Designed miniproteins, single chains, continued (2). Designs and how they scored, part 37

Each design is a single chain, and the fold is of that chain. pLDDT is the mean over its residues in the fold that is shown.

## One batch from the design tools (miniprotein)

Design m5263
Fold by ESMFold2-Fast:
Structure m5263 (fold): chain A 90 residues (1-90)
Amino acid sequence: SEEEMKKMREEIRRQSRNELTRKIFLESLKILEKQGKPSVDKAKRLARELVTRSSQRIAKEAEEKGLKMSNDEISQEGLKKALEEAKKKV
């Protein structure tokens, strides 16, 4: 129901204070909603998986290109890429 989805979105906002992380978490919930299986815990796991995979890809590409990126820069670019990937899956 819309009321249940609203409560799930409110719980996600409560658990995630970083704007990019919150957006990825919310997009992950939308992916699960389309699959007929919305869950805050599953959305959190999916969001973490997307972030981890994106950050690893950014780090590898930076290393292969000889680009010096800080851990903060890798994290921020990884979050941006994870959000783009999540939006494409919705």
Scores: mean pLDDT 84

Design m5264
Fold by ESMFold2-Fast:
Structure m5264 (fold): chain A 60 residues (1-60)
Amino acid sequence: SSLVSARFEDVDAPAVAQALAKQSGLTATVAPGRWTGVLSNLTYGEAAQKIADAHGGSVT
């Protein structure tokens, strides 16, 4: 229901994706890695999926 707009620099990709997915009652599975990027007007599920797509992961 809430939209996310944020900039991240050198963050733990699994941790951030999992935290975002959890806000929408979803689970993110993401390979270990660092992520830098911008989220603009995404739902928590969409935000988690964007990070997952960048790191060979999935959101369910």
Scores: mean pLDDT 84

Design m5265
Fold by ESMFold2-Fast:
Structure m5265 (fold): chain A 72 residues (1-72)
Amino acid sequence: PLSPQELIDRITEELLKVMNEQGKVTVEQVLEIARRLGLDVAAVRARLPDVDEVSVIDARSILLATALEQLA
């Protein structure tokens, strides 16, 4: 498993790779990152708003919050 610091770094790295010119990522991209990093996809989906894209800042916060819940 990734250390907390490695997980933070990987979440940021993956989001920066997929973000668009407006600093947005699609919900589908966020869920794919969650799957790739071994996070609970259903928990990430529950934290996401009912929209098709979110800011990279919001996406990062949601992925980190889900990761922290799983590591508790």
Scores: mean pLDDT 81

Design m5266
Fold by ESMFold2-Fast:
Structure m5266 (fold): chain A 88 residues (1-88)
Amino acid sequence: SKAVITISNLGPIGERLKKELEARPEAEIEELPDGSVVYTFPDESLAEELERKLQSDPRAQIEILPDGSVRFTFREGDVRTEITIKFL
């Protein structure tokens, strides 16, 4: 199945993840007008690995959205980065 990863307000963690995800040739990349970046992967395995990695970070605030997506919020100084993972 497919997975969609959205990064809002890049900050240090978002910029690092952006570079890692953009290195994947199978990724479909969309940059939104608000500066958010959406990555669509044809295989869910990378998104599952990222979800486990983010869940292990004690700085992450975790929220399950009504559509079943998982949102991870990181505060780094004045920057609030949101990473949302949706499994299709």
Scores: mean pLDDT 82

Design m5267
Fold by ESMFold2-Fast:
Structure m5267 (fold): chain A 85 residues (1-85)
Amino acid sequence: SEFKKFAEYVRDLLGLNLDVDELAKAIEEVVKEYGFSSLSEVPKYALPEIVARAIAKLTGEDLDKTALRVLLAFSLENILENFKF
C-alpha cells in the first residue's frame, strides 16, 4: 500500500528502529483521524505533524513538537521531490 511505502521512506530517512507495518498502520490511523482517506489527500505541510504523531503513538515518547516538526519538514521536503502520489 501507499502507506507502507511512505512508512519505509520515513523509517529509513529518520533511522527509526520501528517495524514498517506498524509505522504504516499508525500513519494510516492518524491520516484517517484528520479526516483524510489517502496520503494524496493530505496537504504536504500537514505530513510532518501526522508522521510525528504516528511515531509518538508507537514509541510513547513525549516528543518536542517544534524540534520534531523542523527535522521532519527538512526530511519530508527532500523525500517529496522523489515520492510519487
Scores: mean pLDDT 73

Design m5268
Fold by ESMFold2-Fast:
Formats: sequence, C-alpha cells, structure tokens
Structure m5268 (fold): chain A 73 residues (1-73)
Amino acid sequence: SMAEKAERLAQLISAELRLAVAKAILKQAEKNNDPALQPLIDEARRVIAESTRTLAALGGPKTLDELLKELVK
C-alpha cells in the first residue's frame, strides 16, 4: 500500500540522515585535536553503527538521492 511505502521511506530517510550527520560530526572532530569533543565522537560512532544496521535491515543501503529519483518518476 501507499502507506506502507511511505513508512519504509520515512525509516530510510531517518537512517540516511542520521548516518550523514554522524559522519559529518566525526569528520569535523578529526580536524579538531580537542578532548572535549570525545563524547560527540563516541556518540557519532554509535549512531553510524546503529544507522548502518538499520539500513541493512531495510534491504540494503540506498542514498537519499536514489530514493528521491525513484519517487519523481
């Protein structure tokens, strides 16, 4: 159904966005040699692991761009 497709899309978008943000935080933290950022680094690594696992459970990772391309056909 359309509702089921919307639910799966919402889950994929949420996981992809969390993954992208967490990767951006980790990349930024790598440029800063600041021990005060350690909790953010630890949280980013946790979110990356969880989001990757969620995407795998949803049938494999797809980029947001790939999902949007399918929707505008």
Scores: mean pLDDT 77

Design m5269
Fold by ESMFold2-Fast:
Structure m5269 (fold): chain A 134 residues (1-134)
Amino acid sequence: MKEMERAAELAIELLDRAMEALFAAVAANPAAAERLAEAIERESEKMVGLFSQFKEGGEELAKLMREMSRALIEAVRAHAEVGEEEARRYLERAKRHVEEMIRKAYELGSIRVTVGLIKQFSEDLIAEAEALRA
């Protein structure tokens, strides 16, 4: 129980840090939103490919990764087109998908590798956002 809760908290914190960097880039230049949406899709499909290599449950983790990615893309676009409040609603939806993904990973015995993939995804998005702010 506590391992799953700590993993979910860490995964959500990593995603929050990445999305704050993306929102800051979009706030500085709204035209960056589509480039960041493309980065989210590209990095998400890379993670989906890695989940598909799991012996068990990879397809379900891949599906949750795509649902999370879709919510993050909507968050970035909403920040540029509508505003921060709507963007945060999409981010909260993405966080629910992360919680479900960590729960599924725990059941499959893949929690550490799943958190590692979320960390890699988050760090790659921060790097993309920082490049757009330079």
Scores: mean pLDDT 87

Design m5270
Fold by ESMFold2-Fast:
Structure m5270 (fold): chain A 76 residues (1-76)
Amino acid sequence: SDAEIESLAQLPARALAQLMARELVEPSKDMDAVLERAARIIAALPPERRAEVVALLGERLSPERFARLQALLDAL
């Protein structure tokens, strides 16, 4: 929900990246939906906070999942 996205966007970048990475590194039946939700949360952040979260996720995610996340962000 939009309220959940707003609540998550209020977390410090490190804490938000840690929570996102936890969901994004786990096997999921619908990884595209998980990545799309992550992209929407990141897109709701101020530019400085967005850059910090993206950098932290780049360290934690597989190259394939990180590339998909970046493609979704670029499409927004």
Scores: mean pLDDT 77

Design m5271
Fold by ESMFold2-Fast:
Structure m5271 (fold): chain A 77 residues (1-77)
Amino acid sequence: GRDVAEQAARSGGVSREEFDEAVELARKLVLEYRPTYGGGAYVIAENEVFRRFVEEGVDPGRAAALAAAARSVLLLG
């Protein structure tokens, strides 16, 4: 669940604050897009989290880890 995803992301060099921000952003995006796209909302959320973190200056590898971890938290509960 969330704790396992958080530990995995932190092992990749991400902070707890970055992880929490990514999960909250992904949750908001899933709520926005799920009524229209169903399960596709999770893919949209992952891609949008990745894009925003890269635009904020986070390296692409770390941004990808954050986006994937956030999606995993929302999918696995």
Scores: mean pLDDT 77

Design m5272
Fold by ESMFold2-Fast:
Structure m5272 (fold): chain A 97 residues (1-97)
Amino acid sequence: SAEEEALEKLEKIKKDEKVYEALQLWLEAQGRLAQAELAGDIAAIQAEARKLSEKFKELGFEEIAELLKKFAETQDIKYLEEAAKLLEEMIKKVLEK
């Protein structure tokens, strides 16, 4: 089933502790960013993006962290999209193991 396939993929991701932590931080931040966007709270969007950038830097994902920082500074969605693409590429590499 789709649920069984998703669970198997999550178990593989969990074996890479840093990538799993990055995915959890990303998903939690997406929820908060969506709420801030619905409220029209630009300051909250910027604060959340900066917080996510700092956490990704702590995990050693400096390229993603820099893109998130640029998103916070410019509010240009292209930086958030580029960060998401890099995270997706990291997840795909873990799933190939």
Scores: mean pLDDT 85

Design m5273
Fold by ESMFold2-Fast:
Structure m5273 (fold): chain A 70 residues (1-70)
Amino acid sequence: SDWEKLKELAEKILETRIEIFEKGSEEQKEKVKEIEAKTGDLLEKAKSVEEQIEVLEKALEELEEILKES
């Protein structure tokens, strides 16, 4: 279901965030905070669960790119 996918994305985002904060540089941690602020704003503007999923999928992609640069 869309709600199960939303929960799975939120859990993966949290896990990726934790890994960056454990292994990453101060610059990488700052980028995570910027992504979180942008993602929060986009989630407030989302009009459907499908749009929320798209916003979180994009956030996860951006966090994974930060992790790859370590």
Scores: mean pLDDT 84

Design m5274
Fold by ESMFold2-Fast:
Structure m5274 (fold): chain A 90 residues (1-90)
Amino acid sequence: SELKQRLISRFVGLTLRLLSVILFEPEDEEALREETEALLEQLREIKEHADKETFEEAANLARRVIDRLSEVSPELAEEARKRLKELEEE
């Protein structure tokens, strides 16, 4: 569906935005937090509006990005992992 394609496209864009902050601006704690929040919000949208398989693939990608985040902001990464787990258990 068009909605599913838009949700996935936005999610991928947000993963790239967060990775860009991690790679080029790792000391910008505010930017790391804002992009992490945006990624988790979009993942919730995918959970609500896409199929289970799409959500599982998106959650796996989010987990990999959060693993990268843990190298520069371990506290924020731990918070994000907890929120991801809560979303997966809903």
Scores: mean pLDDT 89

Design m5275
Fold by ESMFold2-Fast:
Structure m5275 (fold): chain A 77 residues (1-77)
Amino acid sequence: STVGYGDVFSQEVVDVVGSLIKDENSVVTEEEFVKAMQEKLGYSPEEARGIFHLLDRDRDGVITYAEYQALVDSLKA
């Protein structure tokens, strides 16, 4: 099932992205994200891909450090 916009900015999801970002030059690929979401949070591959596509606002096929920072900021709002 496709998750709502608010669900993709949950602390648990942002923590998964943060665990894969090592520095400002790091990116998170769709496959790394899907694997981490399955292993850490028990999401299905289809659910994790849906969440990734909602988080990847620039449609670059990766989540950049800047996009990760935007996710962290979204949780504070």
Scores: mean pLDDT 73

Design m5276
Fold by ESMFold2-Fast:
Structure m5276 (fold): chain A 56 residues (1-56)
Amino acid sequence: SEASERALRILREAVERGEPASVATGRALREIGRAVQEELDKQKQKRQELKKLLES
């Protein structure tokens, strides 16, 4: 998924810069969390649209 690719990219860049693993992992997890939230929000919007169509 895009989220996994972004997380891996963050980790790879952090390793190349010599950043502590704990700091790099924290940033990667935040990006994954953001992507998951965006997907949940999109799913909610689609469900609301479907409900309106079914009630029409």
Scores: mean pLDDT 77

Design m5277
Fold by ESMFold2-Fast:
Structure m5277 (fold): chain A 92 residues (1-92)
Amino acid sequence: MTPMQLFEEAYALIKERLGDEWSEEHDELAEKIREKLNSDELTPSQEFKVSLMLLDVLNGLSGLSRPLTSELATGILKEILKVLGVKVDLRM
């Protein structure tokens, strides 16, 4: 599977598990991930690392009945962006 296919499956599961707690911030993070994954600028190392991370996320979401919080979903999306080399600024 491509990293984009893995991400879309992970995105769908995260969104479903969060339900009403899904926010505009989650959509913004997801769009940044899609933009980076659709770019031809991923190094082989970044593609490999993001694919492994997405497989781990999919296994965690599909294999375990674990609760999802808004904070955990944000954390997962930000970690994906970090692997893709996107700087995530924490603004207060």
Scores: mean pLDDT 75

Design m5278
Fold by ESMFold2-Fast:
Structure m5278 (fold): chain A 70 residues (1-70)
Amino acid sequence: MAEKKIAKLQEILKRVKENAEKNIENLKKMAASSDEETQKKLDELIKGIEKTLKEFEEFMQKMIEEAKAQ
């Protein structure tokens, strides 16, 4: 049954994206109110998180497509 697997993968992707988005927004707000050195470090951290999230999203989308093709 593909539907249950697809639903679980979509749920995981949604939760990870939502949590990451909230964390990124919080880090951006902290960076905006921080000194230049801290802002630079937070910007680098945010870019790292965004890159990892994109890779995770691509992986999860492939899993969802594979499950739909079954």
Scores: mean pLDDT 82

Design m5279
Fold by ESMFold2-Fast:
Structure m5279 (fold): chain A 55 residues (1-55)
Amino acid sequence: SMENEEAVKELETLRKKSIELAKKSGKFTEDQIKVAEKTGALIIEQTRRKLEAEA
């Protein structure tokens, strides 16, 4: 549904912004940032699949 697509887009935007802020902070290693990026992508994909299964 259109509402589910908007929810996924919002999660992607928040994820990108969180990673950008983490990089800008200088408090995290490159490996920590890579793990966060990968984990975020997996969560979004899992959320998309769950929403599709419930639709």
Scores: mean pLDDT 79

Design m5280
Fold by ESMFold2-Fast:
Structure m5280 (fold): chain A 89 residues (1-89)
Amino acid sequence: SALEEAKKRNEEIVAKLKEKMEEASKLPPEEQEKVKAELGAEMVREGVRLAALLFGREAAVEFAREAAEMWADNPAAKEAALEAARELE
């Protein structure tokens, strides 16, 4: 079912992000900010993929646009969101 696939996908994404965040915590503060930016972008890309799988392209576009506003202080995540919205249109 779509719900079961979404749960599996979410568990995989969360596990990968936790691992990357743990590795980032070992870096100097200046490098942590860069890794956090990259993780934000990855979260946006995976969120868009999940939205597309669960609710279709139009919902994925809306998710991407909202993500761009939410991640205004993270340029990498904002750029990923805007690019995803453009690619889906």
Scores: mean pLDDT 76

Design m5281
Fold by ESMFold2-Fast:
Structure m5281 (fold): chain A 89 residues (1-89)
Amino acid sequence: MEEKLEEMVKNRKGLDEIAEEASRITGAPKEHVLRLLELSLEIESLDVPEEVLRKLLEEEAEKLKKEGKFSVDAVIEALEKVLEKLKKL
């Protein structure tokens, strides 16, 4: 249990550095980048085939594009929907 917590803390530090760098490059708020990275890692942890993940992400991205909803909250919601679909596999 303690080892798993240490690994999670180590991974969080790595994510924080990536989020800081991405925030610097893109100008997006660090907190928003960090949330997106956290959701991406949770999806990755489900051991889903890349083709399935790509299709679900493309479907949700197309939906957001069609509705003109490009807020961070809308993107997070779309990723949550992908995660829920993957968990129901």
Scores: mean pLDDT 68

Design m5282
Fold by ESMFold2-Fast:
Structure m5282 (fold): chain A 89 residues (1-89)
Amino acid sequence: MKKKVEELLEAALAGDEERAAELEEEIAEEVASLPEEARRRLHERVTSALLAARPAIEAIPDEAERLAEAARVAAEAMLAAIDEVEAEL
């Protein structure tokens, strides 16, 4: 999962829409195969990180830079949470 999340971020930043869509589907399938509790914890971690980063993101004047920063915060939170989630499985 981690490698696919990293590859999705790279594809999105490169504008590779086809690769990004393929990776999004693969990540969604892997997330769907996790126990419900693990999926909930992953969602809570990402949501908390985005809420904490919101004032800094909103301070960015450029919309594209705001979206890129939000994506980076979400990806970093997901990558950090995956090790904890997998350790609980």
Scores: mean pLDDT 73

Design m5283
Fold by ESMFold2-Fast:
Structure m5283 (fold): chain A 99 residues (1-99)
Amino acid sequence: MKEEILKRAEEALEEARKYGMPEEEIEYYRKLVKKLLEKGLEFTGIRVTKVVEEGKVHGFVSISAIGEETKDKEKTLEGQKAADKALEEINKKAEKELE
């Protein structure tokens, strides 16, 4: 399962690259996907949206993740806290790498 999710994430990121997403953002999302899987969060979806504006093509990557305990619940407080905690840990790790 985790390998299939990582493969689908990489495919979505490759499509985002074709749409002109900066490599730094692609690397950020790649790390985010891996970190969320390490925290036991399940992905509900990874989507790449193609937008055409005045002849310019832009790509947007949307990643949806949910905690196991919130799998069938909408807007669950526990799911929000789990996501916030995962993001906080990612930010703290980034700060340590800068130190």
Scores: mean pLDDT 58

Design m5284
Fold by ESMFold2-Fast:
Structure m5284 (fold): chain A 67 residues (1-67)
Amino acid sequence: MEKGREGARLGEEAARRARAAGAHGGYSVGDMGSKEARKLAEQGKGEEGYEAGLKGARGADTLLSQA
């Protein structure tokens, strides 16, 4: 549970960074990853939630670096 929430937080922070830099695609990817991580954490899939959030965060950071 907590690990999935940590993934959601990482995705949310990456989305916020992307939004601040004007990388709207990065915001979308990070936000989606964060939401998926929260959903999986609520279903008891904390490890899967963490990976979903982390994937969203990495995607957001990649799009930010390409902007």
Scores: mean pLDDT 79

Design m5285
Fold by ESMFold2-Fast:
Structure m5285 (fold): chain A 99 residues (1-99)
Amino acid sequence: ALSEATRELLLERLPLLREVDLSRPPRAVSPSQLAAMREVAREATRALGVPEEEREAAAAYIVDAILRAPDEALREAIYQQVLDLSIELGVRLLKEGVE
């Protein structure tokens, strides 16, 4: 489960997560789409500096919010924010890896 500190970090850095009612049923997606979303969410939690022991729970929270977004526009906006964090981490690691 998520600590309160990690949950607050996610809501601060991904503010659109506040717009999602997690009591709503999740949207059905293909297994390949779900796998891709989980992978991007894991990279985003690493980019945000989420403690290693909470990263899987944080990634699950992000994916759950995306799947429960009430409309396409909000779902796409949240996914884009998560994807942008994943890309930022990749670029940072490439720059830091130059000898």
Scores: mean pLDDT 78

Design m5286
Fold by ESMFold2-Fast:
Structure m5286 (fold): chain A 55 residues (1-55)
Amino acid sequence: AIAEAARRAEEYMKKSVEFFKKYKATGDESDQQQQIDYNKQLAEAMKELRRLRAA
């Protein structure tokens, strides 16, 4: 459903920001990789959300 896709996109955005802040504080490559992974998840969720809204 559109509402579930939007909620997932919001959650991935929050996680991406969280790990970005951790990476800025620690310089830890694992935190950077988590941020990249959540950013990719966000991009996919946003693409799916746009598809659902356009249909």
Scores: mean pLDDT 79

Design m5287
Fold by ESMFold2-Fast:
Structure m5287 (fold): chain A 68 residues (1-68)
Amino acid sequence: AEMKLIVLDEEKVILKNLGDETVEFKDGTKIKPGEEVELEKVTVLTGTVKVDGKEVPVTSLIKEVIIK
C-alpha cells in the first residue's frame, strides 16, 4: 500500500491511502483505498499498520509529503 501524507501543523496530519489495500492501525483505525484520515503526527512517525496481513512501519508506505 502507498500513502500520501499532508502536514496540517506540528501535531496533526492527514494520511491518504493511494493503494488498493485497506490499511489498519493497532487502535482499530482503518483507511480504505482512496480514503483520508486525520491523525496525530506521532502516530504516523512511530506507528505500524497492517496491510495484506503484514505489519509495517507507517513511514515505509509514505510516497508523497505535502506541507500546507
Scores: mean pLDDT 81

Design m5288
Fold by ESMFold2-Fast:
Structure m5288 (fold): chain A 92 residues (1-92)
Amino acid sequence: MKLTKEEIEEIKKRVESVPKEAFLPTFKDAKKGLEKGTADEESALKVYAAGLLLEGKTVEEVLEEVNEIAENKDKEEILKKLKEIIEKLEKE
């Protein structure tokens, strides 16, 4: 499912306004679902978008990357990047 610019801007507001712990349960659930092959694609894409925003990407960059992955259905790429983001958050 494609994310809209408005959805990514809303995720950015949450990323900027709340501590990372607010996203950790969602990140963990998305990772577990992707690993088991039962992932909700919308949830996984939103978690990936939040991770890119946490890394300092712009809304436009995130929109392009997320929708390219959604269009190509690259679940393995989402999983790889989600694992990297989760590992970073867990180490801190």
Scores: mean pLDDT 71

Design m5289
Fold by ESMFold2-Fast:
Structure m5289 (fold): chain A 90 residues (1-90)
Amino acid sequence: EAAEELRAEIDAARAKINAFIDSDTSLTPEQKARIKASVDATLDAGRRRALELVEQGKIDEARRTAANYTVAAALIAVGEIEDARLGQLP
């Protein structure tokens, strides 16, 4: 079912992004938690919008929306990691 597939794809993306954040050895646990919270907010917004589109029968638009929010979440993670690392400079 399209809703189940989209939920699974978003959950898989969340796991991959979290693993990427956790792999950074320069970040504190507090910084990692903050970045994960931003990622979660973005993916949760994407999930909500994609599921609304599924309910409307707009399956192709729902899949595109989920993909777009997944990309946005990954870019947020990269940007926030870079900002956190720059903020640690003396």
Scores: mean pLDDT 86

Design m5290
Fold by ESMFold2-Fast:
Structure m5290 (fold): chain A 58 residues (1-58)
Amino acid sequence: SKEELENELGKALSEAKNAEEAEKAWKKYFPKLASLLSKEEAEVVEIAIKDGIEELGK
């Protein structure tokens, strides 16, 4: 479900210690989650994920 995928992605991103781990979580969960979201909702989520990955990469 959408909620299960959001929870799994959120957990994986929270447990990511570096940008590489966060990117792996994004690539694993986001495509399926995006298929359940509107285009605009998917864009907002993707921007937030990419911003978080950039912060971990600093």
Scores: mean pLDDT 78

Design m5291
Fold by ESMFold2-Fast:
Structure m5291 (fold): chain A 55 residues (1-55)
Amino acid sequence: MSQTIDLSGLSLEEQIEKLSELLTKESEAKGVPQARTDSFVASMVAYLKREHAAA
């Protein structure tokens, strides 16, 4: 069972840092290649930045 991290009240930069750390840690535990982890993190960062820019 995965826990949901409450990102409310964090700045965009803090949310990006927190999510990147969590995704990297989980990917490392599962043996996911760094390149794949990097690509996924970059996609999430781009999504968050677009969402923030649209607001």
Scores: mean pLDDT 72

Design m5292
Fold by ESMFold2-Fast:
Structure m5292 (fold): chain A 74 residues (1-74)
Amino acid sequence: MEKAEELEKLGEKAEKEKNYISAGVHYMQAGDYYKLEGKNDKAAEMYRKASEAYRKANMPGQAEFAEKQAKELE
């Protein structure tokens, strides 16, 4: 199974469990792997999902960092 897809699924699972810190971490890692694969649109999507998860976790600094990572791919 592709590493990026596996991490995206782990982020989705964590989000459903309302474990927003874990969701943010997994979405960030999925974004990094999609970026390595040259899938910049998917990477940006993952970074935005990470940003939203970090906001729900009350981690505004991590959310801002994730949003900036998404913006750099546009």
Scores: mean pLDDT 86

Design m5293
Fold by ESMFold2-Fast:
Structure m5293 (fold): chain A 86 residues (1-86)
Amino acid sequence: MSTEEEIEENIRFYQELVERAEAAKSDEEAVEKLIDGLNEYLKKELNVSDEELETWRKNTNPEGALELLEEYKRTLAAVEEKKAAE
């Protein structure tokens, strides 16, 4: 794939994660939706086994997941702002 195509695919992935998390009723639900979305991506793109994903999920810090969600929101906002400026 072209670099531009890869960037657009990544942006769509982050948008989907943020939308799913924003639909949550609590921080715990937001973390769960974010982790589920990441697991779906890893399984699809990297063909990671369910056993490996469960091991990773068990070791995932919920606070870190919330910080990652906020980082994705900031990144998406910055990308949209840059596109509007260009």
Scores: mean pLDDT 65

Design m5294
Fold by ESMFold2-Fast:
Structure m5294 (fold): chain A 97 residues (1-97)
Amino acid sequence: MSPELEEKVREAQLLLIKAGLEDEAYRLGGFVTRLEAEGREELALELAETIILLLKAGRVEEAVRLFEEVERLVEEGRYEEALALVKEKKRELEEEL
């Protein structure tokens, strides 16, 4: 894992654990490792960064829903749609925060 991706994933996991979402934190770690192995590092990084933004904003339920939707799209092989979803959510958050 790249140092930048590792740092962002660690931050996202610590914020999830602090929110009482320990299972989601561990699942995120495994999911990001899988995405990196599949050459989908951009999706992994954008997802981790967007989850961090949502959690710092107190939007815990939205962070979980985003992660679940991305997992679903990836299981369906819809990587480009997953990346577009995450980038759009990140853009919306940057406009609101």
Scores: mean pLDDT 87

Design m5295
Fold by ESMFold2-Fast:
Structure m5295 (fold): chain A 73 residues (1-73)
Amino acid sequence: SARDVATRLATLRRAALEAGDEELAAQLDKMIERASELDEASRRRVEEAYEALLNGDLERAFALMRELHESLS
């Protein structure tokens, strides 16, 4: 659901802020606002990034989110 996607994006945003990546955090804020507009492929990328974060792979999680932001711009 859009709510579940927004919740995952919010968790990713908090991780970005904790890592000092304010630019990524701002990009994630924009994605949260548009969570209901994300297609199935974009939602899968959010899930993949969230799983990477849970596994401690911040580099992969953040790379996936930057790639998603570029595809939405």
Scores: mean pLDDT 85

Design m5296
Fold by ESMFold2-Fast:
Structure m5296 (fold): chain A 90 residues (1-90)
Amino acid sequence: MKELGEKIIQLVETLAYLAELAGLDSFAEKLREIAKRIRENVEKGDKEGMIQAAEESLKLAEEMRKKAPSLQDEVDRIIEGLKKILEELK
């Protein structure tokens, strides 16, 4: 779980960085908050809490795609990465 959790954190933090580059500051803040929640859940061994936070980040990523079309390819790759890790956790 810790290894998969660290990969999720990296993907969510990358999404936050892309949101910031696109001027989507509110998305960047929300994604950083989600990354913190994932880290806390990994440290506590709360698999369900980690999955819920990761799924919330996927929803934000899908909204971000519509607001930053120039970053769609990068965002899509992160969405696929998150989905693969979530399938491994289920």
Scores: mean pLDDT 84

Design m5297
Fold by ESMFold2-Fast:
Structure m5297 (fold): chain A 79 residues (1-79)
Amino acid sequence: GRLPALIEALSDDDPAVREKAARELGELGVNPEAILPLMVVIGEDKDERVREAAAEAALKVAGEYKKEVEEEIKKLKEL
């Protein structure tokens, strides 16, 4: 399916590929298994545009964990 392929694309060498993968993960809607890979990108990716795309996607895929994901993203951005 698209979900596993998009999660793998978050680790691509090309930041444009990573940004697109993050946005497309967000467009799939609620998928809790995408939360952790996206949170890693938000905290560790060197490219600001990729981090922003991952943050938006994490909120869209979070479902029941949306509040917790929002609070964690806020903490990461304050560092």
Scores: mean pLDDT 84

